# Designed miniproteins, single chains, continued (2): the designs that were tried, part 64

Each design is a single chain, and the fold is of that chain. pLDDT is the mean over its residues in the fold that is shown.

## One batch from the design tools (miniprotein)

Design m6207
Fold by ESMFold2-Fast:
Parts: structure tokens; C-alpha cells; sequence
Structure m6207 (fold): chain A 105 residues (1-105)
């Protein structure tokens, strides 16, 4: 069952400094255009709850949700911004974690 592996990936991802801005939904008073540009808003805390509730059941579903979260941040970030840099670093680290876990299966 992939739930325990999904939680392990989330725990490791959550320990990364670049993941900190993704824990909570963005502050709408500071990012009012977020929901105008993003169809499926989500944060790491929301994805973690989806894994715990059983809404996310597989590593493939986890990967889709995390990549969607990263894509959402890239849509509201300007080229060369700190937001873009953090989102790209998080994507790289996440893909490395998923590849490592899949290699152990």
C-alpha cells in the first residue's frame, strides 16, 4: 500500500527549507490574483490531509498533486523571482525523492 510511502515522501519534502512557503495556502491580501490564475489551489498541508483522508491513494496521484501545487506557484511568480526559484528547487527535490522511492519498490 502506497500511503505510507506517500507520507514518507511528504515528511522528507516538508523538512526542506524551500518547502516552507508551500505549507499554507497563500495570503489573499498579499496575492489577490492567485485564484484568478489558479484553477486548483493547494498547499502541502492540504495535500497531506488528502493522503491521510484517502483521497490520494497512490504515488502517481501524490506526484500529480505536488506538481500541480508547484505549477500554481509558477503561474503567479514572475520570471527570475524568488518564488520561481523556490518552486523549481522544490520540483527538483521532489522528483529526486519520488525516483529514489520508486527504485526501492
Amino acid sequence: MERELALEILDELRSLPEAAPFYEPPDLSLQPSYYDKVENPMSLSEIEEMVKSGEIKTLDELEERILQMIENVLKVSEPGSAGEELAEKLREKFEELVERVRAEL
Scores: mean pLDDT 73

Design m6208
Fold by ESMFold2-Fast:
Structure m6208 (fold): chain A 75 residues (1-75)
Amino acid sequence: LSEEEFERLEREGERIVEREMDERSRRLAEETARLFAEEGVTKEEMRRLLKEALREGARRSAALLAYLFKKAQEL
């Protein structure tokens, strides 16, 4: 997974969260980001997860994961 592809997924995920998430979904996203931070998920591990998700055709899930990981890094 290239840096450009990773950044593209992050931007796709941000758009999904901003456009489609209601208050409840946003709380779940915040909690998921906190879990990523607590578990100490690394960028390398996240790249592997994103690559697997893309391989399975789960691009929307990959985008959300990439964005949530970015948010976890900001915590």
Scores: mean pLDDT 79

Design m6209
Fold by ESMFold2-Fast:
Structure m6209 (fold): chain A 86 residues (1-86)
Amino acid sequence: SELEKRIEELDRKIKELEDRLKKNPNDKQARQNLANLLSGRGTLLDLLDRREEAAKDYLRAADLYEELGDHEQAEALRQEAQRVLE
């Protein structure tokens, strides 16, 4: 499906950003971009009813936002993870 193709594209971009962060752990922009892409993939996974995978992406994105000091965005994503696991 189109959603599954978009998820495959996001998988590649996420891996690229993870590799970038391994080389440069203090790269705030890469951490921000990774959090955004994980949040986006979580939303697409939820649309496909892949709820456990969606929740894992939301929680990982929340951890990254927490590391960035964005406590509001982190809490919002933790609430999204809670909702999809209902």
Scores: mean pLDDT 90

Design m6210
Fold by ESMFold2-Fast:
Structure m6210 (fold): chain A 79 residues (1-79)
Amino acid sequence: MELSEEELKRLASKVLLAARSGADAAARRANLQAEVDQIVEEKGKEAAIKVLEYALEQARADRDSETAALIEEVLRELE
């Protein structure tokens, strides 16, 4: 299913917030996974991949290498 630009930006913002929320990398990874699992459940894997790709671009633009690495890991798990 194709996401609207507004929906894509909104979900990407939630993904970025989840990936940045937590005391350590494991907590941030778990928060990111939970957000992604919800997107997969509600909108499907294809939509989740698009959201993660957009969020990855934003993390890279922000020079947030830790968040970018977490998003890349989740993208690989989705295949």
Scores: mean pLDDT 83

Design m6211
Fold by ESMFold2-Fast:
Formats: structure tokens, sequence, C-alpha cells
Structure m6211 (fold): chain A 75 residues (1-75)
């Protein structure tokens, strides 16, 4: 089952990483996005590259809001 999940995720990893680099996403956001995708695949749900990009954007915004609340980052 884990091998099947990784096989489904493998072709999405490089495109996600390249997209993330282009948009200045942290490696942490990418890793959290991939873990989310693994959980979705374990539930039997389909995950596309667009789903990963959307989730990465959500996580990046959440991280940005937290840093703003801590007084560390500005928009």
Amino acid sequence: SEEEIEKKLEPLIEPLKEWAEKNNFSEEVVEETLEWAREKLREGEEVTLEDLKRKALELDVERGVKLLEEGVRRV
C-alpha cells in the first residue's frame, strides 16, 4: 500500500518542487504539502498537481499569517 502511494506521488514531486522554487515557497511548505497528499492517497482520494499547488498556497498563507502575528514578517 505504501509503495502504491509513493508511486502515485512520485511523478508529482519534481513538478511541485520546481513550481515551489519559482514561487519562493520554503522546503517546509513543500514537505507538509507532500505529507498531506500521502494522507489523501491513503484515504483513497485522487491528488493532482493542481491540488498540491493549492494546498501549498494555503499552507504558505497560514505560515505567513503566523509570522505576521509574531511580528516577524510583513506583507
Scores: mean pLDDT 78

Design m6212
Fold by ESMFold2-Fast:
Structure m6212 (fold): chain A 96 residues (1-96)
Amino acid sequence: GPLAEAEAALAEAERLLAEGRLEEAQAALDRAEEALRAALEAADLPKEVKLLIEEYLGLARLAIGVGKAVGDPRFGLEKALEELKKALKLLKEALK
């Protein structure tokens, strides 16, 4: 399901970042975000939980932009990975 797809994509992004494969890492992060959004739309969750997950997804996008703006795209992708991991953790916790 979408949560398993998000977990797999985040694990792939982390590996690709470690290998210095930044373009492929960003593609994996984009897949993770798409899977997390699909899981969020399918889930019956309290409004506050949905808003916080949306904030994490927004921060991930902002982090990629910041990395590019300061000439450190790796930093941006690493921060995006951290924020998407927070979104996944909260989604898994809320779906218990």
Scores: mean pLDDT 90

Design m6213
Fold by ESMFold2-Fast:
Structure m6213 (fold): chain A 71 residues (1-71)
Amino acid sequence: SMQLSYEEYKKVAELFKEVGIENPDRNILEYIYQYTGGDFDRMRQYIRDNRDNIIDINNKDTVTRDDVISF
């Protein structure tokens, strides 16, 4: 139910770029945003801690809800 604004989307996308993920899937990004309650320090840490798993899921031709909740 928490809607991510374009401004917030842009800021979170920058956190993914910091770890070499240039085009994060929206479902992955929104899941991490919701999971962390929009806390940027928690999001940055989560993205770093789960970088390899995020890359694997992000590189799939089709990202499903089951893929996203597997974090």
Scores: mean pLDDT 77

Design m6214
Fold by ESMFold2-Fast:
Order: C-alpha cells, then structure tokens, then sequence
Structure m6214 (fold): chain A 58 residues (1-58)
C-alpha cells in the first residue's frame, strides 16, 4: 500500500502543480505579489514531487 499511496500522491501533486501554474498566470496580471508567493509554493511542491518519485523508484 505504501507504493500505491505514493503513486496517488505523485498524481495529485502533478495536478496541483498544473492548477497552481494556471493560478500564477492569472495572478501575475492582477496581483503580481500573490503570483510570486504562489511560485515559491509551487517550487516547494516540485521538490516534494521529485522526492516522492525517488521513493517510488526505489
């Protein structure tokens, strides 16, 4: 079950990343400060995704 949980978690993180990228694009025109904040959030999620993928591969 651990690997199955990681597979689902990876999928959810990838979807969250795409959703955040859309929100960032919207905010960068209306509220650039929020866009920068969301970019930091996005970068942390990408790091978490990479770690989860490494655990899944092993």
Amino acid sequence: MEKEKYQRFIELLEKAIKDLEKSIEHYKQTNPEQAEYLKKRLERIKVELDEAKKKLES
Scores: mean pLDDT 80

Design m6215
Fold by ESMFold2-Fast:
Structure m6215 (fold): chain A 75 residues (1-75)
Amino acid sequence: SSEDKFNELVEEILELQEEFGRAIAEGDYDRALEIIDEILKKIDQAYKVAPPSKKSDVQQARADAEATRALLEAQ
C-alpha cells in the first residue's frame, strides 16, 4: 500500500540521516554530499506516496535538506 511504501521510505531516510551525521563528524564532506543527494531522492519518492496530511512535513524536510546541501557546497 502507499502507506507501507511511505513508512518504508521514512525509515530509509532516517537511516541515511544517521549516516550523514557520521560523515559530517568524520569530516568526509564528499560522502556527506552523496548521502544528502540520496536523502533528497528518497524525500521526493516519499512525497509521491505521502498521505495528504503529511505532504507539508515532507516539503519542509526537502527544504531543510536542500539548505543543508547548499551549506556543504559552500564548505
Scores: mean pLDDT 89

Design m6216
Fold by ESMFold2-Fast:
Structure m6216 (fold): chain A 99 residues (1-99)
Amino acid sequence: NLDNLIAKLKAATDALVDALTNKAPWSVINDKLSTVIALADEAAKLLSEDERQRVQNKVSTMAISAQIQLQQKNYDDAAAVVKKLSDEVIALIEKGAAE
């Protein structure tokens, strides 16, 4: 189950980054961002409470940072921060699963 969620999260993050780099409409970007957040939350539920909190805090930081860049019309910077922080979220989930 967790491996399937990680695979879906990776695919959803790639789709979000593609939407950002192509300057997709806000509705498309918001839908893809919501999907990434939902998948990360589902994966976090399968971890210990401490690891869940770490994942949720990183996802929150990612969402806030991306929204700030999007408000400034900095689509490339939004894509870069999403890619960096989503990779960190996936690493936290993988580490939590291994422990």
Scores: mean pLDDT 85

Design m6217
Fold by ESMFold2-Fast:
Structure m6217 (fold): chain A 100 residues (1-100)
Amino acid sequence: SKSQEALNAMIEALKKFAEKLIEKYPDDFELIKKVKELIDEFVEKLEEYKETLSFKEFLEEGRKLARETAEKLIEIAPEMKELVEEELEKLEKRLEEIEK
């Protein structure tokens, strides 16, 4: 379904940010824990949106949640901002294609 494709796209984008952060700081166990908790919360809430919202509302709330989660990841590692923004741009292009 389009909702499943959008869910997978959003999860993939945010997990990619998380993986890059963990690779950069492999021995920072507190940072790794915070990143994993943020991604887990993001995935859980996104799954709830998919089950409870219309496709249009899911895309709107999912985009907002992805942006908010990305901002929290940038707060943890501000030097990753350009990489996060690049992945968000790629995500937006994928979501626009799914909306067709």
Scores: mean pLDDT 84

Design m6218
Fold by ESMFold2-Fast:
Structure m6218 (fold): chain A 92 residues (1-92)
Amino acid sequence: ATAAWQAVVARAALRLAEAAVEDPAAVEELAPAVAEEVGAATREAALALGYSEAEAEELAAGTREATLEMARRLAEDPELAREVLEEVRAAL
């Protein structure tokens, strides 16, 4: 569960950072779908770790919100987008 969640989060960060570096406008179109994927993975991981359904949904909602905020920041800050892209590629 945790390894699968980490893989989804890393893939999400890579997709958003690559989009932000290549075409910042594409980040706005991509971000909602990526936020849903990360939120779903967070909910499943939380449930697997023994959290309640209410706690898992709260964690998923927070993760979706954090993903949308990160996407916005990457689109607005080209230096941050390049830094995140380098870090994520090094971790994969």
Scores: mean pLDDT 83

Design m6219
Fold by ESMFold2-Fast:
Structure m6219 (fold): chain A 63 residues (1-63)
Amino acid sequence: MLEETRELVEEVFADPEKREKLKGIVDAAVEKGLLSEELAKAVLSEDPEVAARALLKAEELIS
């Protein structure tokens, strides 16, 4: 699971359009109170491992 999420994060980071969409999604989740600002920042981290771990945590919280 973490490895699959890391691959997706790396794919998103390679595509600026996909990264922009991800930013919109996490910003909306913060606005709705589903994610903390700190977790949203981690999801958008430049470190793919940090971003992948944060994304898995965010998915758990909003599912």
Scores: mean pLDDT 72

Design m6220
Fold by ESMFold2-Fast:
Structure m6220 (fold): chain A 87 residues (1-87)
Amino acid sequence: MKEAEEALERMRKTVDAAAERWKANGKREEVEAIIAEVPALAKEVVENANEEERELAKRHLEILREMFEKIGADTSAIDEAIKLLEK
């Protein structure tokens, strides 16, 4: 499914971009802004992806959440996205 592949790829790129931004600038607000679209991407994954693809997306988000906890960034968008992927 092209839509599922595109949603997973965008989610992976968003996670990578957040990590890269933190390494470059260390600004929590910029990292939080990058993940603002993650719940919408998780919804696209839930609608189009199979169980294995949803589990992969969830693992990527769990890694991102742990990073955000360590830097004191707001995890609410990531928590919402993970919750969507569990259904």
Scores: mean pLDDT 75

Design m6221
Fold by ESMFold2-Fast:
Structure m6221 (fold): chain A 110 residues (1-110)
Amino acid sequence: MRERALRLVDRALDVMRRVEREVFEKARASPDREKARQMGREATMLEASVTMLYMGLMFAETDEEVRRLLERLVAVLDEAIAFAKKYDVSEELIAEMEAIRAELRALIEE
């Protein structure tokens, strides 16, 4: 389970970085400087959450610990999907996050 979990988290990090890049480009184009700052802060906090879960998975010793970390990652992806929809991120990136979330849920049920 842990090796498959690490691959899914790595894919989630890649998609999150792509979402963050699109959000930062939108922020730079925005005339609203406060909105741009909020977008940047929210994107950075979401990436930090996924990174922390990846580190936790590397040191997890039991399947129960791995499952709890994956459940937390599903919650972070739910927040990331809501964030992406809020800031009109591309539908392709939203679909990729939804696909990863579905794969994580399936892995938790094993």
Scores: mean pLDDT 81

Design m6222
Fold by ESMFold2-Fast:
Structure m6222 (fold): chain A 71 residues (1-71)
Amino acid sequence: DRSEQLRQLIIRLIGTKLRRIGLEFELDLLEKKGDMSDPAVQARIASLREEIKRLDEEIRRIEAEIERLEA
């Protein structure tokens, strides 16, 4: 039902936001302390940015679905 669907979406939203915070923290550390002349550091930064972008898209989808269920 709608209440159960809403609960599951909220749980997923919280989990996705927590993962995003972790990746943002790792990205900030690499940008602050990483050797930018190292191709491995550059590749890791690019990978983190891609994953954060994917999580941002998932968060928007979940939030849109929650809004539809609450409307």
Scores: mean pLDDT 86

Design m6223
Fold by ESMFold2-Fast:
Structure m6223 (fold): chain A 101 residues (1-101)
Amino acid sequence: MKLDEVIEKLEAKARELGATGSKVRVELDRPPEQMTDEEAKLLRIVLLLASLLSYGGEEVTIRFEPSDTLENLREKARELARKAKELGLISDELYQEVIEV
């Protein structure tokens, strides 16, 4: 449930700003259908944050190692959330929710 709530809040923010993710590049060695539900939701959070950063003028490339996608997704979500907060693209409250996931 926490992942779904964070996704909903990030999707609302992306919609508000018109962030389409046109400058986001994702490189994954594992196809989405081989991902767990948690990995897929974390990837969605990472992609939403990358879309917000792209709207803010950042170029975002996301690459994951095939052996530990879950840990890499969490770390990338935290990194991108910190940048989004610094650019004023997300609130301090939403940033805290992302890093606690």
Scores: mean pLDDT 73

Design m6224
Fold by ESMFold2-Fast:
Order: sequence, then structure tokens, then C-alpha cells
Structure m6224 (fold): chain A 82 residues (1-82)
Amino acid sequence: MTPKELIERAIEILEEQLKNPDKEKIIEALEELRKEAEESGHEELAQLLRMAIDALKVTSDEGLADAIRQIVDYLRELLASL
């Protein structure tokens, strides 16, 4: 998978979860994308996904939607710079 496809997939997962956020499912899905980025040699993207996962892990349920929106905004800016 290309960096662009990985970022687009991460955005899709996060935006879908805004409707009914499940932190464990989000983390699991992003961990799979992080692993794929690492295995494909996209080390910078893998590190960014890891940072997003770590941020989500420490976020309260009440703050989860705002954290997801911030991550999506960052990923959209990154995607636009590619």
C-alpha cells in the first residue's frame, strides 16, 4: 500500500468511528496500518500512526471525538502535502 493509500484508509476509519466511537477498534485498525507502513519501509508514516495511537490510548471517552478530529485534520494536511 502507498503512503497516500495508508493515510486515506486511516482517515476513513477515523471518520467512520466519529458516528459511534470505539477506542479499542480504532486502535486495532490503526495498529494494522502502522505495521503495514513499517513492513513497506514507510518509517515516518509508521511513526506518525504510532503517535496517533498513543494519543488515543490516553484520551478519555469524553475527549475521544475531539482527538479523532484533530488526528484527521493532521492526516488531511499531510495528504495534501504529498
Scores: mean pLDDT 81

Design m6225
Fold by ESMFold2-Fast:
Structure m6225 (fold): chain A 75 residues (1-75)
Amino acid sequence: DLEEQKKSLEEGLERAKTWSVEGLQLYIEGLESQIEYYEELLKKVSGEAKEGVEKAIELLKKALERMKEILKEKE
């Protein structure tokens, strides 16, 4: 569910502010791996499923940018 994924990412962003640099780096690596997974999945889906995957990738990329910003503030 895209809405549940969005909510999970928003909650993760709030928690990330309290994480160590190492913890935040691991989370960023996880987001990058998940984006790669969805980009591969995008090659195998069509129709409404393709639109859902494209939106998931967009959401994850926005979360990744925000996480990298938080990391930069902690360094």
Scores: mean pLDDT 79

Design m6226
Fold by ESMFold2-Fast:
Structure m6226 (fold): chain A 73 residues (1-73)
Amino acid sequence: MTYTVHIEDPSSSTAAARIAAGMLIAVEEGADSVRVVLENPTEEDIAELEKSGFKLVEKTETEAVFEKELNLK
């Protein structure tokens, strides 16, 4: 099961906190992985998510999609 977090404003200072909260909810619900969708991300937003251990799985000019496997094994 994959838990999805959708960030409409990734440049917001609160975006990282929202992603972190989504990961905690995913763990509580027993999800195997977290998917994060960023709308209109900058290259800095993408780099920050990759630095946090998220894997870029899809990228367009308007969206970037990331996945992270949860440490449940």
Scores: mean pLDDT 76

Design m6227
Fold by ESMFold2-Fast:
Structure m6227 (fold): chain A 94 residues (1-94)
Amino acid sequence: MREKGLELAQLADEAIKNKDDKEKTEELLEKMRELDEEFAELLRTMLEASKNPDDPAAAERALEATAEMQRRVAELLGPEVAELMDAVLERARA
């Protein structure tokens, strides 16, 4: 599970870095779906909300998705993967 979690975190990082490239983002999300479909959908929700900062409903959904993703990573994939994911999400904010 730990190796799968690290791969998911790396794919998420690449998707966030390339959020303006729809083709690359879709390719990365598809790879993530092969590993964990729910995780890929949570990241998609976050990326879509980041493109619509003036939509309070999208912002609320992104906060909920972020909290669920952090909880899932910490609980199911272990603390080292959770730490890596926190770093990825921090980079997504700036």
Scores: mean pLDDT 71

Design m6228
Fold by ESMFold2-Fast:
Structure m6228 (fold): chain A 92 residues (1-92)
Amino acid sequence: SMAKEVLEAIDKYESELPSLSLSVQLQVEAARKYAQDVIEGKKVSKEEIEEAKKILKELLGATDEQIERMLEIGGENALVQYAKAVKKLAEA
């Protein structure tokens, strides 16, 4: 399941990249809720990936190395879903 894969990626982000957290518990909870709404089999565009990288850099201060590690852990879809959850939390 794509939702399960995204949730597993978020768990690994929190354990391996704790410096990317604004409020770890709140971000993880919101990202998990968002991941449950992910349409299975959705492919992300290059534009969505670049926007996700921008969001993570601007809102969390993520480095290129941390973003590369996130892609290694969960791939492009998990990166995009996590960035969208972070953006929604920042705008709340």
Scores: mean pLDDT 69

Design m6229
Fold by ESMFold2-Fast:
Structure m6229 (fold): chain A 89 residues (1-89)
Amino acid sequence: SWKAIYSEILTLAPGETRTIEFTITGPAGALAVEVLEGTVAVSLDGEFVATLGAGESVLIPLKPGSYTLTLTNTGDTTAVVGVTVFEEV
């Protein structure tokens, strides 16, 4: 079964960068990032994934391992981002 191991709604000021570190210890994982307001650039382990606007999301399948998610508000207004990390147990 799948379990959420991290779930938060984050508020980012204009130009703010935030990093979230997590580890997938089960046989599979997934990272979901959804932008509720604003514009956010998403990178995983230093690799650019996407720039997401309001209402946009990405789902990234993950193998076991440690990851660093980087979120940067590239817009001129406060961004609101939902982040959930899932692990198969």
Scores: mean pLDDT 88

Design m6230
Fold by ESMFold2-Fast:
Structure m6230 (fold): chain A 67 residues (1-67)
Amino acid sequence: SLEEEKRRELERMVEATRQGIRDAVARGDLPAAQELVDATVEWVRERYPEYADEIKARLDQALAEAA
């Protein structure tokens, strides 16, 4: 379904962003990790606004866990 397709796209974006966060934190670049979170949340807000709050919470948690 379209909702399942949206969820798969969102999960791919979240996983890619989580990897980017881990890589940025590993090199000591916390501002780059935050920029990745902000950019991904804005992308979701523009395309799938109903998921923006969920994705923000998940990526904020991923950044906190990586730091």
Scores: mean pLDDT 87

Design m6231
Fold by ESMFold2-Fast:
Structure m6231 (fold): chain A 64 residues (1-64)
Amino acid sequence: VSKDDLDKDVDIAMAEMMRSVMQKYKDKNTTPLSTDISLLEKVLSVLPDDKVAQQLLDELKKQQ
C-alpha cells in the first residue's frame, strides 16, 4: 500500500515525541503527569513495539 513511506515518517516523529518525555523524567525529580502518561499511551497505540516507551509508561504508572 502506498502509505508505507508516510507511516515510516509518522513512526519517527512519534518516537521523537516519546524521547522528549523520557528526557523530562530522566532526572527523577519530576512528579509523573497524567498528560505525559496519556501521551505515552497514545504513542504506544501507534508504535506498540517500542519497548523503551513501554518501560517508561510502566514506571510512571507505578509512581502514581
Scores: mean pLDDT 68

Design m6232
Fold by ESMFold2-Fast:
Structure m6232 (fold): chain A 95 residues (1-95)
Amino acid sequence: SHEEELLRRLKKLLEEMKKAYREGKEPSQELKDEILKFSRRISELSEEQQILLMKAILYLVRTTGDLTPANLALESLGDLDKVGELFTQASQELQ
């Protein structure tokens, strides 16, 4: 299904971001562009997909210091409390 394909792609992005973080390497521009694309549209994603994307964003921020995808996610959701909840859940699941 479309949802299963999207979930699979987000899981792959998370794996790539985690690898970049562990290796201390800059992710490719292609991977960064894909995260920015999803971040702009996070409000259109399911809760499970939003959590996976937020985990990928956290690894990217930890690797690069670039808050751009986090800022885009906030703009898309328009809800600081919801962003805070997603951030908290993603951070806890990465521990």
Scores: mean pLDDT 86

Design m6233
Fold by ESMFold2-Fast:
Structure m6233 (fold): chain A 67 residues (1-67)
Amino acid sequence: NEEAKQSLESGLKAAEESGSAAAGATGAYQAIRAGDTSEHTKEALRAGLAGDVEKAKEGLRKALEET
């Protein structure tokens, strides 16, 4: 799913560049809206909402490996 992949890539880049957990959560949420059902994407969203930027980035990286 190219839309989900682009959302995951954008969210990961934004989280890496800004250190923002919210940026990671936004990317994960957009990927889910695009049809991504990966557990890693859901974990990235949860971690990002909890303010855990490193776990959000890990989840986004794992989701990209599946997409």
Scores: mean pLDDT 83

Design m6234
Fold by ESMFold2-Fast:
Structure m6234 (fold): chain A 72 residues (1-72)
Amino acid sequence: MLLTVVFPDGSKEVVAADPETTIALILRSLGYDPAEYEVILEDSAGRKRVDASQTLGEVGAEDGAVLRLVKK
């Protein structure tokens, strides 16, 4: 699936990932420490905070979802 990651500075990047990929792995692949950032999943159903230890499938992320990173 394709996801848009929104960084703390407001910049964006489109990433391709499988439903079995953890949010923590996505953050680490982009150079971000999952322990230092909150992740907010934004899609057509609304927005919710998600745990970085969960997979994209477990959090219900769909193709075109947005992952917003907020520094703790």
Scores: mean pLDDT 83

Design m6235
Fold by ESMFold2-Fast:
Structure m6235 (fold): chain A 85 residues (1-85)
Amino acid sequence: NAMLERAKKHLEEALKAYENGDLETFALHVRRAAIILNDKEAIETAERLLYLLGQDDPDSMAEAERLAEQLRKWVEEKLKEIEKL
């Protein structure tokens, strides 16, 4: 399935960005994968993460870190689901 392969590519690129500490690139790839998979909650969470990364205050940075960890777990679970198909 070409759509699932595109989603998988974005999920894999997201994990690479996360490992490099590039949370903006991570969030952009998560958002693209979530759009392909029609996961509204993941889209909204990725957009919230992108907004917070632009704020540069301590409270926004703490919330961004929390959301990034949540989205990383989402990415890992979605990759496992796609591999089972």
Scores: mean pLDDT 89

Design m6236
Fold by ESMFold2-Fast:
Structure m6236 (fold): chain A 74 residues (1-74)
Amino acid sequence: MVLSPEEAEELFAKFKETAERDLQLLQESGDTSIVPAFIQALRDRAAALQKMAPHLAAEIEAFTAEMIAKAQQL
């Protein structure tokens, strides 16, 4: 099901907020063993969001790549 533009923007904003919070908790924990699981979950969520909001696909992909790069530095 394709979201309305307003729902897509709101869901993307929530995705960014959740991803940034989860990354901060990961950075504070120092537990690098969960980094692969975090990256996989982030990719799965991004893929689902892109399917629901294809007009935001480039922005979702760019944000996801940035978050993965930050996680890989841990």
Scores: mean pLDDT 83

Design m6237
Fold by ESMFold2-Fast:
Structure m6237 (fold): chain A 60 residues (1-60)
Amino acid sequence: LSPVQQVMQRLVERAEDGTLQEEWEARLPEIEKRVPEFVKFLEATLEIELEVAREVLAKL
């Protein structure tokens, strides 16, 4: 697998086993107090990126 495919695979695995979600949730309180709207934007962007990564892996 290419380095990019390996990164995407690990990202999907972390999302599925909850570790990515846990890490994100731990960081949210620190950022949300400064820029709540930016945090919402990042959450939406992360969801889109995970969907794209999963689709790319399925097409390999």
Scores: mean pLDDT 62

Design m6238
Fold by ESMFold2-Fast:
Structure m6238 (fold): chain A 106 residues (1-106)
Amino acid sequence: SEIEKLVQKAEELEKEGNKVEALKLYYQAAKLAYDENEPLKAKEYFNKAKNIANSLEISEEDFKLGLYLDSSMSEEEKEEKKQKLAQMDEKVKEYYKKLYEKLSSL
Protein backbone atom coordinates (compact mmCIF):
# COMPACT_ATOMS: atom_id res chain seq x y z
CA SER A 1 0.00 0.00 0.00
CA GLU A 2 0.98 3.68 -0.30
CA ILE A 3 1.05 3.92 3.50
CA GLU A 4 3.46 0.97 3.80
CA LYS A 5 5.79 2.49 1.16
CA LEU A 6 5.85 5.81 3.08
CA VAL A 7 6.58 4.01 6.38
CA GLN A 8 9.38 1.90 4.83
CA LYS A 9 11.00 5.04 3.39
CA ALA A 10 10.60 6.85 6.73
CA GLU A 11 12.32 3.95 8.55
CA GLU A 12 15.22 4.08 6.05
CA LEU A 13 15.55 7.86 6.55
CA GLU A 14 15.59 7.41 10.36
CA LYS A 15 18.43 4.86 10.04
CA GLU A 16 20.33 7.34 7.83
CA GLY A 17 19.86 10.09 10.46
CA ASN A 18 17.56 12.13 8.18
CA LYS A 19 15.06 12.70 10.99
CA VAL A 20 13.13 15.69 9.57
CA GLU A 21 12.33 13.86 6.30
CA ALA A 22 11.42 10.70 8.28
CA LEU A 23 9.06 12.81 10.44
CA LYS A 24 7.36 14.24 7.32
CA LEU A 25 6.76 10.77 5.82
CA TYR A 26 5.41 9.34 9.11
CA TYR A 27 3.03 12.31 9.39
CA GLN A 28 1.90 11.79 5.77
CA ALA A 29 1.38 8.06 6.48
CA ALA A 30 -0.68 8.96 9.59
CA LYS A 31 -2.88 11.31 7.53
CA LEU A 32 -3.45 8.68 4.82
CA ALA A 33 -4.24 6.00 7.43
CA TYR A 34 -6.76 8.38 9.04
CA ASP A 35 -8.37 9.09 5.63
CA GLU A 36 -8.56 5.30 4.98
CA ASN A 37 -10.31 4.70 8.36
CA GLU A 38 -7.32 2.89 9.89
CA PRO A 39 -7.16 4.76 13.26
CA LEU A 40 -4.69 2.37 14.95
CA LYS A 41 -2.16 2.83 12.12
CA ALA A 42 -2.82 6.58 12.05
CA LYS A 43 -2.11 6.78 15.80
CA GLU A 44 1.07 4.65 15.49
CA TYR A 45 2.56 6.73 12.66
CA PHE A 46 1.49 10.04 14.25
CA ASN A 47 3.24 9.00 17.49
CA LYS A 48 6.40 8.10 15.53
CA ALA A 49 6.36 11.58 13.92
CA LYS A 50 5.72 13.24 17.30
CA ASN A 51 8.56 11.28 18.96
CA ILE A 52 10.98 12.40 16.23
CA ALA A 53 9.77 16.01 16.62
CA ASN A 54 10.38 15.78 20.40
CA SER A 55 13.89 14.34 19.83
CA LEU A 56 14.64 17.33 17.53
CA GLU A 57 13.24 19.79 20.11
CA ILE A 58 10.54 20.96 17.71
CA SER A 59 7.84 22.81 19.69
CA GLU A 60 4.27 21.46 19.79
CA GLU A 61 3.03 24.70 18.16
CA ASP A 62 5.51 24.35 15.26
CA PHE A 63 4.68 20.64 14.87
CA LYS A 64 0.92 21.43 14.72
CA LEU A 65 1.55 23.79 11.78
CA GLY A 66 3.97 21.50 9.90
CA LEU A 67 6.85 23.86 10.72
CA TYR A 68 9.90 21.78 11.67
CA LEU A 69 12.29 24.16 13.46
CA ASP A 70 14.77 21.77 15.10
CA SER A 71 17.66 22.94 17.33
CA SER A 72 20.30 21.98 14.70
CA MET A 73 18.93 24.35 12.04
CA SER A 74 20.76 27.53 11.10
CA GLU A 75 19.21 30.88 12.03
CA GLU A 76 18.66 31.53 8.29
CA GLU A 77 16.68 28.27 7.88
CA LYS A 78 14.61 29.09 10.99
CA GLU A 79 13.84 32.60 9.67
CA GLU A 80 12.81 31.21 6.26
CA LYS A 81 10.37 28.76 7.87
CA LYS A 82 8.99 31.46 10.22
CA GLN A 83 8.39 33.71 7.18
CA LYS A 84 6.58 30.82 5.47
CA LEU A 85 4.35 30.44 8.54
CA ALA A 86 3.62 34.21 8.58
CA GLN A 87 2.57 34.05 4.90
CA MET A 88 0.42 30.94 5.43
CA ASP A 89 -3.29 31.43 4.81
CA GLU A 90 -5.45 31.18 7.97
CA LYS A 91 -7.47 28.37 6.30
CA VAL A 92 -4.26 26.36 5.82
CA LYS A 93 -3.25 26.95 9.47
CA GLU A 94 -6.75 25.87 10.56
CA TYR A 95 -6.49 22.73 8.39
CA TYR A 96 -3.17 21.68 10.00
CA LYS A 97 -4.44 22.42 13.53
CA LYS A 98 -7.61 20.36 12.96
CA LEU A 99 -5.58 17.51 11.46
CA TYR A 100 -3.26 17.56 14.50
CA GLU A 101 -6.25 17.54 16.90
CA LYS A 102 -7.82 14.56 15.08
CA LEU A 103 -4.58 12.55 15.03
CA SER A 104 -3.59 13.43 18.63
CA SER A 105 -7.04 12.36 19.95
CA LEU A 106 -6.69 8.81 18.59
Scores: mean pLDDT 78

Design m6239
Fold by ESMFold2-Fast:
Structure m6239 (fold): chain A 61 residues (1-61)
Amino acid sequence: TAALQATITAWRAASTLSETELHQVYIRAHKILAERSANPTAAEIAEALAEAEKEVLAELA
């Protein structure tokens, strides 16, 4: 959706992660969102991205 794309774009711009790490984060975020709702809100998208980023960072630690 347009809301998903806009939220991802803003998140990518704010992130210091590499392109490979960013790709991993949004793949995981999409999986999280698919389990929540067919039409996620911007807030739900942001929460999924934050949770996915936390998982990727834990994996890198």
Scores: mean pLDDT 72

Design m6240
Fold by ESMFold2-Fast:
Structure m6240 (fold): chain A 94 residues (1-94)
Amino acid sequence: MVEEILKKLEEKIEEYRKAGDFQKAISLILPTVVLKRLIKEGAKNIEEAIEMARERGPFDLVAVTLGLYEAGYITPEEVNEANRLADEIVREMA
C-alpha cells in the first residue's frame, strides 16, 4: 500500500517536470524522500507512516502529509490538522 503511494508521488514529480511545472515537482521531492525513509524503517500503512513522521518531528510530519494529499490518500482537512499539530510540536520545543 505505502509503496504504491511512493510510486504515485514519483510519477507526479515526473508529470510536473514534463509539464514545466518545476515548482510543484520540487515541492514533492521532500515528501517523497521522507516517505521512502519511513517505508525503509518499517511503515506498513498510512497511519504508521504518519505516526513515525510525528515522532521524527514537525518537518517530516508536514512533508509526509503533503505527499499523501498529492497522491490522493488524505483530505485537505487532514493536511490542515497535521500543520496545526506541527505548529504545536514546534511550540513545545521552544
Scores: mean pLDDT 80

Design m6241
Fold by ESMFold2-Fast:
Structure m6241 (fold): chain A 76 residues (1-76)
Amino acid sequence: ALEKALEYIESVVTPLLKKYIDNHVPTDEEQENLARGLADWVASQLASKGISVDQEVRDKVYEEILKIIKKLVEEK
């Protein structure tokens, strides 16, 4: 589950985040909300493919997405 989630983050989520942040610099609150929304979306996409995601994996996905957001914002 985690490996597939990280693959999806790299191939789909990261390009979307780069495009979003290129047009808007999110506040800390917006960063947290975006990371939560994207983590839920990733879990939903994996579930649609029959891949179950437990709470620990969801939390790690949230943390990983938030790290990517913070890095992209800092690189602006």
Scores: mean pLDDT 80

